# Designed miniproteins, single chains, continued (3), part 75

Each design is a single chain, and the fold is of that chain. pLDDT is the mean over its residues in the fold that is shown.

## One batch from the design tools (miniprotein)

Design m10749
Fold by ESMFold2-Fast:
Structure m10749 (fold): chain A 62 residues (1-62)
Amino acid sequence: MEKLIEEAEELLKSPLLSEEEKKLLEEAIEKLKNPEELSPSEYTATVLLIIGIELDIEIKKR
């Protein structure tokens, strides 16, 4: 959990993020900071969103 939040926060520092991706990533980080308020499906969706943004950034670097 904590590692995923750290990785997401590191992604926020990337200049390759679009404005939309930055907003979604900030929202995802806030959700992960309050995991007790997340349903299992919401948690899964949040994790997949972060992974999707990570992949997009990796593609943009190439």
Scores: mean pLDDT 77

Design m10750
Fold by ESMFold2-Fast:
Formats: structure tokens, C-alpha cells, sequence
Structure m10750 (fold): chain A 57 residues (1-57)
């Protein structure tokens, strides 16, 4: 459970950094970076949800 808490924090930090990267990619007009960041956000959201469910116990 301590490992899950640490993993959750790491994923949430990565999610926030990826959101910032998405905003920057949109500003730069980099369509490839936008697509990559969107896919990464979806993946991170699913992982965060799984860990949150495990921690609810």
C-alpha cells in the first residue's frame, strides 16, 4: 500500500507534466506532439484510476 501511494504520486506528477506538454504542443502547432500527449494522458488516467480503486480499501 505504501508502494501504491508512491506510484500514485508519481503518476499524478507525470499527468500534470503531460498536461503542460500538451498545452505547449498546441501552442507550438506540433500535431504529432499533441497526439502523443493525448494518448499518454489517457493511459495515465486509466492507471491512476486503478491505483485509486486499490487504495480505497
Amino acid sequence: KEELEKKLKELEERYERTRQALAQAISDGNDTAVLVAQHELERLEKEIEKIREELKK
Scores: mean pLDDT 82

Design m10751
Fold by ESMFold2-Fast:
Structure m10751 (fold): chain A 89 residues (1-89)
Amino acid sequence: MSESEKAALAVAAVLRIVGALLDPNATPEQVREEIRDAVREVAKALGGEIDENLTPEEAVKKLRELSEKTNDPYGELVARAAERALAEL
């Protein structure tokens, strides 16, 4: 995956997370699931796998660990956005 592809994926993931937070019709549970799914898609693109049965918090932790190990700034950006979003719920 190129740097441009990683950047595009990270931006899409952040917009997805922000969109879920700003949706007045979404329940907190639906927002949490959307955050988890966005984090899982980014992790998969970075060559990692996050179990679908993990909580959103556990998924964010796994993406952060993966990003730190690979020194990937885009994965770190998405992990931080997801963590902040979960804190706002």
Scores: mean pLDDT 82

Design m10752
Fold by ESMFold2-Fast:
Structure m10752 (fold): chain A 74 residues (1-74)
Amino acid sequence: SLAEAQRLFDEAIRLLESEGYTREQAAVALGKAYQLAKDGVSYEEIAKILGVSPETVKRAVELAEEALRLQGES
């Protein structure tokens, strides 16, 4: 559902906030991380681009992928 998708996005955003981003910056960074991961960029490389840990990138991208999957359910 959209509500579950929003919760997963909020969890991913909070992970990026824990690394020093504001909520708005975290949302933009999450979108960028997701796009780079889809383009085949490694989590380590994305982490360097965003200035966060690779563990945070991996978890945030996985949460975003699940959220987007749930958004497609009607």
Scores: mean pLDDT 84

Design m10753
Fold by ESMFold2-Fast:
Structure m10753 (fold): chain A 64 residues (1-64)
Amino acid sequence: MSDKEIEEINQAAAEVYRAGKAVGLPEEGRKLALKIANEGIESGDAEEAKKKAEEAIEKLKKEG
């Protein structure tokens, strides 16, 4: 996996963490961000990580 792909996965996870803080669910956002980062690094699929981050952000918006 390239450094760029690792950066994209970490950026996607960071967006989820920020979304959780913004909607008043920082603990849930942190858990989802950690899951996305770990699964993304393990799979080597930055596109899937970004998709999962988008889904997590929508879930946080609905719950917050």
Scores: mean pLDDT 81

Design m10754
Fold by ESMFold2-Fast:
Structure m10754 (fold): chain A 47 residues (1-47)
Amino acid sequence: MEKLLEENRKRLPERYRGLLDMRKFYESQMTEEERAELKAIEAERAA
């Protein structure tokens, strides 16, 4: 499932730069499980 989000992440930041927060965008596209994974990734970035 992350594969689909990874592909979207590659394209979306190009067009949606400043339009949509990546976190919010992923949350709207993701299931609860995927949102939990995104939170873990954000924690790594913040560290």
Scores: mean pLDDT 61

Design m10755
Fold by ESMFold2-Fast:
Structure m10755 (fold): chain A 76 residues (1-76)
Amino acid sequence: MPIVAANPDPEGLERAEKIALENKDARTLAVIAANYLKAGQYEKALEVAQKALEIDPTNESARRVLEEAQAKLAAA
């Protein structure tokens, strides 16, 4: 199977996501969402980006990840 050595492992991303959510850190959530997107985990990227936008609706990085994840999911 393909190895995603350039990205943080999914378990590390899940732990970081929990911490960022507890702290309501939209910036860190946007970074985590971008990493999920790069890992091909589009549903998780969408969910995390949406949570970041709930905290900070003006976060451009989170908005871009949300749009790209939606486009990937819509392509079936």
Scores: mean pLDDT 76

Design m10756
Fold by ESMFold2-Fast:
Structure m10756 (fold): chain A 61 residues (1-61)
Amino acid sequence: GNAVKLAVLHELEELKEKVKDDPEALKKLDQLYEQAKRATTDEEVIAIAKEAHELAKEHGL
């Protein structure tokens, strides 16, 4: 629902702020943010959140 999507978008914004000095990570997170904005199901949004978490882990977050 909208609550899940808003929560994921907020989390992605926080992750982008944390990686603002890493242009590669920032670009990838921005792409995931745009995908999350266009997502129409909670399953799509959750899958994007999982990709963002994995990306954050790879970049030491």
Scores: mean pLDDT 81

Design m10757
Fold by ESMFold2-Fast:
Structure m10757 (fold): chain A 79 residues (1-79)
Amino acid sequence: PSPEQLEIDVLRALALIYLAIDKIAYERASPEVQEKLKPLLDKMEELARKIDQAKTVEEAERYLNELKEVSKKIDEILK
């Protein structure tokens, strides 16, 4: 793989770690909280797919930053 592809792969791995952590939190939440979290988790999955399809490191970084913001919203709901 190219150096750029390897860097995108690392950014995707980070996105998947965020997804795994938030999915665990989702599965441990009450049904009422799960309803609030589901669209945010769906958005994180969509962003992770966009990172995987990114043509540049800069594009992948933008999607990862957006994914991190969605993850922050999940954290706020869980408080």
Scores: mean pLDDT 86

Design m10758
Fold by ESMFold2-Fast:
Structure m10758 (fold): chain A 74 residues (1-74)
Amino acid sequence: DAAKRELLLTILGWMVEDMEKNNSKDTELYNGLKAVRDWLEANPDASVAEALAAVEKYIKNPELVAMLKELVAS
């Protein structure tokens, strides 16, 4: 679903921007969030399943991964 993919991209963008405003760019979380966002922007035809695979690959926070997976499964 393109709408779920767009929602995920929007939320990741907000999180990256918030971390940039708080100078949290040296965190593994920031690097993971930015990597997923950049991957989604580079792959506009990617499915929700492919987007979730990128989330699991780049984001190491298990609570955040679970939240993002639940968000797109709803």
Scores: mean pLDDT 79

Design m10759
Fold by ESMFold2-Fast:
Structure m10759 (fold): chain A 79 residues (1-79)
Amino acid sequence: ARERAVAALEEAARRLLELAETAPPEAAALLRRLAEEAREAARYIRETPSLSDEELEAAVRAAEDAVRRAEELARAAAA
């Protein structure tokens, strides 16, 4: 559960940075900020052994939602 949540957040951060490479400067700045927030969340999970499986599953869903919203932001900025 923990490893899955960390992996999902790290994957989200990589995807966000990938989207930032082709985005306009303003959107790229927001995408890079979201990537850093995802990395911080992964670090928090690694440092917080008391997190429940429910909290870890919520982190996976949040990571997936962040990627979806980032793809929407990138599309809006390109339009």
Scores: mean pLDDT 79

Design m10760
Fold by ESMFold2-Fast:
Structure m10760 (fold): chain A 65 residues (1-65)
Amino acid sequence: LDEKIEELAEKLGISPEEARKLAIGAGVLEEFLGEEVAIQLLKRETGVDEETAREMIELGKELLK
């Protein structure tokens, strides 16, 4: 899990702490709004591609377990 957070941080050019916070937020968005809506919101708010948005959601769901 921590390795995946570090990989996300490297892809986005942010700190691992910031990547963890973004992933948690993405997981929360998916839980309340569903995957498709969460992906579109993440793409609009952060400018990431769909693949990266999906990675953020999956990491967030794992962190929220």
Scores: mean pLDDT 80

Design m10761
Fold by ESMFold2-Fast:
Structure m10761 (fold): chain A 68 residues (1-68)
Amino acid sequence: SEEEFWKVAEQAEKEAEKLKEKDPEAAEMLLEGIEMLKKEFEEGADPSVITARVQGLVDLARLRTKKK
């Protein structure tokens, strides 16, 4: 749902803010990905699909940070 997408995006943005101190590059990549998905939502993308993509971006950022 739209509400679910915005909730997940907000949570991902908060996680990116925490990452800025530890891995600013990962934080930037995550924030850019979220902004791109917000544009896709405005263009009529399925909220379920873009919500899953946000979660994938978070997982990738977490994996990248752990490799340091």
Scores: mean pLDDT 79

Design m10762
Fold by ESMFold2-Fast:
Structure m10762 (fold): chain A 55 residues (1-55)
Amino acid sequence: MEKEKKIEELGKKVYEAQLKIDELRRKNTPEAIKEASDLLRKVAEEAQKEYEKLK
């Protein structure tokens, strides 16, 4: 039960981050592209860490 709620919350965070990443990529500046890459990496690391906690 607790794991399912954490998965749902993680999914929302990932979705919101994906929208922000897409927005940054659409700006098409080197700075925005770097920020998008940093955000993608951070979200992937956070998702992996949370996924491991659920095992």
Scores: mean pLDDT 76

Design m10763
Fold by ESMFold2-Fast:
Structure m10763 (fold): chain A 74 residues (1-74)
Amino acid sequence: SENEKKATEGVTKNAVDWLEKERERFKDTPAAEVLDEAIKRVVKAGKEYGIDSVVEATREAHRELARAVGEDRR
């Protein structure tokens, strides 16, 4: 439905906005590349699959960012 499409667009925008802020924070680190790929996956999930896929892609982005930042702290 149109309401579901609008909800998917809103969730996707919120996830992308968060990831872009994190990308700016880590722009000169290996985490920046992880975030660029995560943004692409979240956008694709929102366009092709819907809310559940956006949520899963966002959860993976959180895990990948935590891992990359954890490695950078060594």
Scores: mean pLDDT 82

Design m10764
Fold by ESMFold2-Fast:
Structure m10764 (fold): chain A 63 residues (1-63)
Amino acid sequence: ALNAIGRAAYAEIKRFAGEEVAERVLELVREGRYDEAIELLKEAGFSDRQARGAVEGIAAGLA
């Protein structure tokens, strides 16, 4: 389960890139595969800074 910060990051990914990408990013972050999660978001149109921020938000949401 995600806390409020993680839910906000997840909702932003879902709104911009869709639910399938949001779920895949969540899986990758749970597995500690942060670089792959960042690259997936960049492929979906996020800037490097936006992708890193979103991954950090999901990671904080899982802590």
Scores: mean pLDDT 85

Design m10765
Fold by ESMFold2-Fast:
Structure m10765 (fold): chain A 58 residues (1-58)
Amino acid sequence: SSAREELLRGIGRLLRAIGDLLDAELAGDEEAIERARREVEEARKELEEAAKKYEETV
């Protein structure tokens, strides 16, 4: 249950981070692009860890 909720939150965070990156690229804001790229990478790592925990629960 908890691991499933963390997985779903991780997916949601990654999708939002990707959206922010696309918005920053459309705006041509180099500082926002750099920040958004870091947020995507952090969200990806958190999702990977949540997925591993979920696999151990199933």
Scores: mean pLDDT 84

Design m10766
Fold by ESMFold2-Fast:
Structure m10766 (fold): chain A 64 residues (1-64)
Amino acid sequence: SVDAEAQKAAENLLKAGYPRWVAERAATALTLHKLGYSLEEIADLLGISVETVKRLLELAEKAV
């Protein structure tokens, strides 16, 4: 499930030494992206730039 993949990414990022806020935002961005939200919609929802969303998604995909 989408939730299980996002949870795994967050756990792996925490184990790799990333701060909790990075792990949580990366997992949330991954979940929203898999639910069909655009990068611009995710950026608006999280209050961050599209470039930051792209970096968070890249980080999450490597951690799954």
Scores: mean pLDDT 84

Design m10767
Fold by ESMFold2-Fast:
Structure m10767 (fold): chain A 70 residues (1-70)
Amino acid sequence: MTKARILIRGGTMASGVYLAMRLPGARVHRLPDGSVEVEVLGDVSLEEVEEAARELRKAAPGVRVEIEEL
């Protein structure tokens, strides 16, 4: 498992950057609905993506994070 998409609701661009700094080949996009999307294009395990998302939830407990394996 080598690619993932992470959707952040209730966060800011800073939440997306927080994940991108921890995940290889990550790109951050702001969506029209105000959500932030992080595409992980580097080789990474699902466990590494889940761990980064868990860290974000601890740092910003108001955000909702959804992970999609590509």
Scores: mean pLDDT 77

Design m10768
Fold by ESMFold2-Fast:
Structure m10768 (fold): chain A 89 residues (1-89)
Amino acid sequence: SAEAEEHYIKGRALFAEGKLEEAIEHYKKALELDPDNAEAWFNLGEAYALQGKLEEAAEYVRKALELDPENVGFRAALEDIEKQLEERE
């Protein structure tokens, strides 16, 4: 929907400004309206990863990869997050 797309675009703008909590709120609203937006799941995961919330980041990037399984960027991001989780003491 147009409303879902508007929330996604606003989330991306806020993310670019480093306003991670506000970006997360808009990505979540976009996904409530359009849960099939793989890019919104991915960007939600990236925002969580930047906050150090790697377990939640991995869950959201897996959602993106379920929707777009051939996306090499989503796969690479998930592999990076999982590696960081394995390196935690």
Scores: mean pLDDT 89

Design m10769
Fold by ESMFold2-Fast:
Structure m10769 (fold): chain A 68 residues (1-68)
Amino acid sequence: SSILKLIGLTLRLIGEPDVEAKLEGSDKIVLTPKGNGLKTLDKIEEELKKDPNFKVEREGDKLIITLK
């Protein structure tokens, strides 16, 4: 279900010290780097772009993840 996918993604992002995650609405998560977290953000972008369940958009230092 869509909610289980978002919960799973949120749990995956817990403990990533270099990235802030914010849930926006019911189907969107926005990630921003903390300090030198750009490399971590790049890795997360590459990982999630391979998952057909997510739409991944990069806007500068923000990563926007939307459930498809």
Scores: mean pLDDT 76

Design m10770
Fold by ESMFold2-Fast:
Structure m10770 (fold): chain A 108 residues (1-108)
Amino acid sequence: FSKKALEADKKVEEYRKKIRENLEKAWQSTDPEERKKYAEEALKIAEEMVEMSGHPLKDEALRLIKEATELAVKGASPEERQRALELVDEATGLIGGGVDQKVFEEEK
């Protein structure tokens, strides 16, 4: 494992944070158009993340994040918001810092 693998993992975590931030902004908006805008931005960030990762499960990860963005657009309940965040976490877990899981982070 190289410095490049560590940088890819840090990038996935940065993308995860940005996706979650945009979903939270969508939920804070009372305007359906603003919610859609933030959801679309979250999906765009997710597309950039999965392209960067090159992981075999990138399409599945993108599908989960798309489902999360759809919940953000329609959902106003705390349960739907939590489900959307769980989907983002599941998606980023699938691609886990690029091609492979980081053994060093599992150890420490």
Scores: mean pLDDT 72

Design m10771
Fold by ESMFold2-Fast:
Structure m10771 (fold): chain A 77 residues (1-77)
Amino acid sequence: MEEREKRIEEAARRLVERVRALLARAPTLSDAERVELIRLLRELSEGERISPTGDFTGAKLDPNEISARAQELLNAE
């Protein structure tokens, strides 16, 4: 497998893990933690097509979707 493919998968996994950790604490999140969650989702969705809140915020963190979004972000950058 290509090194680039592994990097995308690892980046997606890290984003999912961080988002999941914040979502697990949702009832006790501070305003700063909520802003961080929105930022992570925004990075994932690149802020162009997908709303940062909605698809992923409700614990809909499908690894395939996350990987696709991460790849798109890396391709744009």
Scores: mean pLDDT 54

Design m10772
Fold by ESMFold2-Fast:
Order: structure tokens, then sequence, then C-alpha cells
Structure m10772 (fold): chain A 69 residues (1-69)
């Protein structure tokens, strides 16, 4: 998997986790955030700057989701 593919997957998983929070599906959100952590660890080994960008996007999405609750 390329750095670009890992970045796209991490952002996708982060968005799905944020949607799960808004839906009240805490169990699904926890599983998705665990998957996100694994993807970010892999991305940090290949491209630390893309990993930081993906993490920042995930935090933004989580904050926006929390504001809807």
Amino acid sequence: MTAEELYEEAVKVAREAAEAIVAGDTEKAQQLYKRLGELLKQLYKIDPEKAKQAHAEALKLAKEAAEKL
C-alpha cells in the first residue's frame, strides 16, 4: 500500500468513525478509531507529514461530530 492509499483509507475511516459518533454507535466508533490508529502508525513509517495531515483531519472531523451532539 502506498502512502497515498494509506492516507485516503485513514481519512475514510476517520469520517466513518465521526459518522458513527453522530449516529450514537459508540461500539462502531471505537472499532473505527482503533483501525485509524493502526493506519496512522503504518503511514508514519512511510510518510510522517501525510500521517500528521491525516491525524489533523481526523481530529477536525471528531470535533465537528461532537458539536452535533
Scores: mean pLDDT 83

Design m10773
Fold by ESMFold2-Fast:
Structure m10773 (fold): chain A 72 residues (1-72)
Amino acid sequence: DLRERIERLKKEVEELKEKAGDNPTALRYIDASVKAIERAEKALKEGREDLARQYIDTAENYIKLAKEEIEK
């Protein structure tokens, strides 16, 4: 379910915000993931499931980059 994937990503973003502290690169990736999640939610509400999947994939990639940056 795409809605479940979006809700999971929203939870991961909140956890990463807490862990990122003042790391500017991690915070930029987190911001990008938030914007992708918002676009995914909008696309899903409009019935555009393929576009929603693309934005979910984009958000997952930015979350991965944020995690890698925090672990430096």
Scores: mean pLDDT 86

Design m10774
Fold by ESMFold2-Fast:
Formats: structure tokens, sequence, C-alpha cells
Structure m10774 (fold): chain A 61 residues (1-61)
């Protein structure tokens, strides 16, 4: 599966559907969307809720 052509929403949907692992989703966000590991983890944990992801990232500072 070519993850480089997928949007962030499509990657999260594949993770929800069990089509890719959390590790594969994290790698795709880091490599193709240029997110940091912390940003990728926050986005996955927040189920794509960018506001919740930002709050999680800010709480670590």
Amino acid sequence: MDLSSLSSEELLQLLKDGKISEEEAKKAFMEYRKLTEEEANALIESDGDTKKALEMLLSKL
C-alpha cells in the first residue's frame, strides 16, 4: 500500500480500520507529512482531532 499518496485523514482511517499498524501510520506521518514523532503520536492519540492533539503537545512543554 502506497502511504505517500494518502492524506492525514486517510491514514487515520486505515489505522481505525486495522489496515495499517500504529507504527506504519506514525512513520507515514513523519516521512510524508513531515510531522515530528511527538506530533504524529498526538494526532494518532487524538483520533485526528487537531485541537486535542495541540493541547496534548502543549501539555508536554
Scores: mean pLDDT 73

Design m10775
Fold by ESMFold2-Fast:
Structure m10775 (fold): chain A 86 residues (1-86)
Amino acid sequence: MTKEQLEIEVDLAMAKMLVSVAKLILDKTEELSKEEIEELLKMLEKAIEIGQKVLEDPRASEEQKREAEEIIKEAEELKKELEKLK
């Protein structure tokens, strides 16, 4: 693995963590405050930004780009669920 590929792997791992944390909070919390919803939306937006960065990176492998697309899709679905709670 090159240094550049490792940096992309770290970015993807961070994005996956942000999505996983947001999903866990949404699934396990019966009632979310407006402030909590806004914080979760920011986390999901950051995950989408990281995913988009990977998709635009010419050094990213096809597998890494596929993972980025999956992260973006899941984050966008969770964002839609959170926006309904506002």
Scores: mean pLDDT 83

Design m10776
Fold by ESMFold2-Fast:
Structure m10776 (fold): chain A 56 residues (1-56)
Amino acid sequence: SSAVERAKRIIRTLLAAGRISEEQAEEYLKRAEEDPLATLQELLGAPRAEVEAALA
């Protein structure tokens, strides 16, 4: 729950900032429900360990 919630918040923040499109945000939000870690790794370009720590 917390990891998925944080991932969705990051995705929505990027959308609000104009960093990603509405279409991309919909796709990433769907992926975050299934795998928040892999979704944020792709979106942010960060190593798994760093993303995992950020979602803890």
Scores: mean pLDDT 78

Design m10777
Fold by ESMFold2-Fast:
Structure m10777 (fold): chain A 94 residues (1-94)
Amino acid sequence: AQLIKLLKDEDEGKREFAANVLGKIGDERAVEPLIKALKDESELVREAAAFALGEIGQKAEKAVEPLIKAAENDESELVREAAAYALGKIGSEK
């Protein structure tokens, strides 16, 4: 999907939009690109990436360690909260 390419767009709003849509699709192929988006320069993109990984759920197991780092160390309270929420979602699917 062209949405994965939009995660690297120069426009912050396009990257945020792509992260939100990829989370709703739940495609495992988006997990690694979304993990990279957790380090985006924009707090809105990082928050959207964390939420998207939580929406993907169990298939995003590879994101657990990156999400723990975001929940503990991200400068934005919104990103830390989104990462903690995503960890709860990923861990609840047993």
Scores: mean pLDDT 83

Design m10778
Fold by ESMFold2-Fast:
Structure m10778 (fold): chain A 73 residues (1-73)
Amino acid sequence: MEAREAAEEAFEAAREAARHAADAARGAGAALRAIGGAIEALLAEERGDEEAARRAAERAREDAEYAREVARE
């Protein structure tokens, strides 16, 4: 009986670890998108496309904020 319960608890712990890994992956993905958006904003600004630069910078800021929120949890 206890061996079966230990196996069930181990399975639940594995599912919990997978959820944490998924949360970390979402945060990492957002951080990478933020870096990409910042590069896009820089390149758009160098081309003189102020509107594209503003939009890319705004997306990068939002992605960075989401990544920070996930990191704080």
Scores: mean pLDDT 76

Design m10780
Fold by ESMFold2-Fast:
Structure m10780 (fold): chain A 64 residues (1-64)
Amino acid sequence: AEEYFQEGLRLLQAGRYEEAIEYFEKAIALDPNFARAYEALGVALARLGRDAEAAEYYAKAAAL
C-alpha cells in the first residue's frame, strides 16, 4: 500500500493527476483503511475540478 501511495504522491507533484489517482486507488485496494491515500485521492480529484468526488474521499478519510 505505502509504495503505491508514494508513487501517487510523486505523480501528483509532477501534475500527472489521472495517473496519481490510479496509484492512490491501488493503495486503497491493498489497505482500505489507509486514510492518507483517501485524502491524497481527494486532492488529485480537486486538481482535476472533480470537487464533488474529492469531497466524498475527504469525508471517507475523516471517517477512518
Scores: mean pLDDT 84

Design m10781
Fold by ESMFold2-Fast:
Structure m10781 (fold): chain A 70 residues (1-70)
Amino acid sequence: SEADALLDRALEALAAGDYEGAVRAADEALALDPTNAAAHALRALALERLGRHEEAARDRARAAELIAAA
């Protein structure tokens, strides 16, 4: 799916150290499905590396809520 392709892009960006690219790919995945726990988790990892701690904390909390709801 388009969402799966965007998650793959986020993972590849994280592996390459492209944290801005990882955030953008995760943002696109969340635009398609705001309940995608993996997208929130990957965006949180990238945001933490960028020093965007408050945004990362919100994404971690949202990912945890979505995993618990599944």
Scores: mean pLDDT 89

Design m10782
Fold by ESMFold2-Fast:
Structure m10782 (fold): chain A 67 residues (1-67)
Amino acid sequence: RAQALVDEAQRLSGGDRVSMNALGNVLSGRAGVPPEEIARVLAKYDRDGDGYLSREEALEAAREILA
């Protein structure tokens, strides 16, 4: 469930936004997706280039990776 993985990553990020590193680690560990592929997908959603996603962006990215 993408929402549960995003919730875990957001908790690890310590705030209202989701760290791309935290989300990547959770997705790699839980779904077995290569880190490089995860990073490439997440980068498409990080329009600010600051390494953080909104919760909605993180959910969309996680759903794309897990599809």
Scores: mean pLDDT 76

Design m10783
Fold by ESMFold2-Fast:
Structure m10783 (fold): chain A 70 residues (1-70)
Amino acid sequence: SEEIKKFIEELDKRIKELEEEIKKLEEEYEKLKEVDPEKAKKIQLEIEILEGIKALLEGMKAYLEKLLEK
């Protein structure tokens, strides 16, 4: 289904956007972890939340890919 393929493409785009955001936060965490541990801890929490959202989107993508194989 072309519709399912388009949904997979949109999910892939969102996953890549999340990966870039996580990467930026990881870079900020590395800069702050010894200078401002309290701010670094908040960034670590944000990274964990975004990783959780990414995992959900990857699960949805995997499910849609299985539907294309049928």
Scores: mean pLDDT 87

Design m10784
Fold by ESMFold2-Fast:
Structure m10784 (fold): chain A 59 residues (1-59)
Amino acid sequence: SIVSEVAKEAGISQAQAQAIVDGILSGDDSPAVRLYLQGKVTAEQLNKATKTIRELLSK
């Protein structure tokens, strides 16, 4: 699943990956921004998550 691949590539939890994926698919960056501001994900992890989502959706 896209969520599992994002979690693996970004080095984040399944729940964090699901929140970011759901947000991006609905056009809402709020979940990703919230996780970053709470210190639960790093800028590098967030960048890897968004890159992985874009790559998986490009097909």
Scores: mean pLDDT 82

Design m10785
Fold by ESMFold2-Fast:
Structure m10785 (fold): chain A 72 residues (1-72)
Amino acid sequence: MKEEVQKLTKEALEALEKGDVEKAKEYLKRIEELQKKNPSAEAYMALAIIYDKLGDAEKAREYFLKAAELAA
């Protein structure tokens, strides 16, 4: 799971660098599905980073706080 989240995060960020927002959102959805099956701080951190890069600072902040809470 952790390795899969890392890979999806990297691919989402690469898509955003190329301006492919639609593809980045597809990777984001896959990370959200993994998070629903097995909640983890790492998956919440990945979601926070991707939402931040998408310009959704509010969601990025919310997911970052959730990641910190699970890591405690």
Scores: mean pLDDT 80

Design m10786
Fold by ESMFold2-Fast:
Structure m10786 (fold): chain A 105 residues (1-105)
Amino acid sequence: MKAGAMAASMAAGAAATAAAMAAATPAAGEEGREGAREAAGEAGEGANLAERGDFEGAAREAEEAAELARRAAEAAGEEGRPAAEAAARAARRAAEAARRGGAAE
């Protein structure tokens, strides 16, 4: 579908925003916030790759963002964990959107 790049880029952008919110959560502690910042960077790069039609690159960056967000959730205290878990779910959706875009093109 011609909308695949837009859908994948928007999903990756949403994942970057969710990870940035997790990074801004004081209850996550320093390690949790650092991991969330790294996840936001990978998700942001995924959005850029999707905009260029590099669906394989976008999916890989989104999967890396999901794993970094999962580790951030494990490092975060109970109050900080939900934000990092939400970031991991958003990144997985971004990876799925990128794969669907690549399969449709």
Scores: mean pLDDT 82

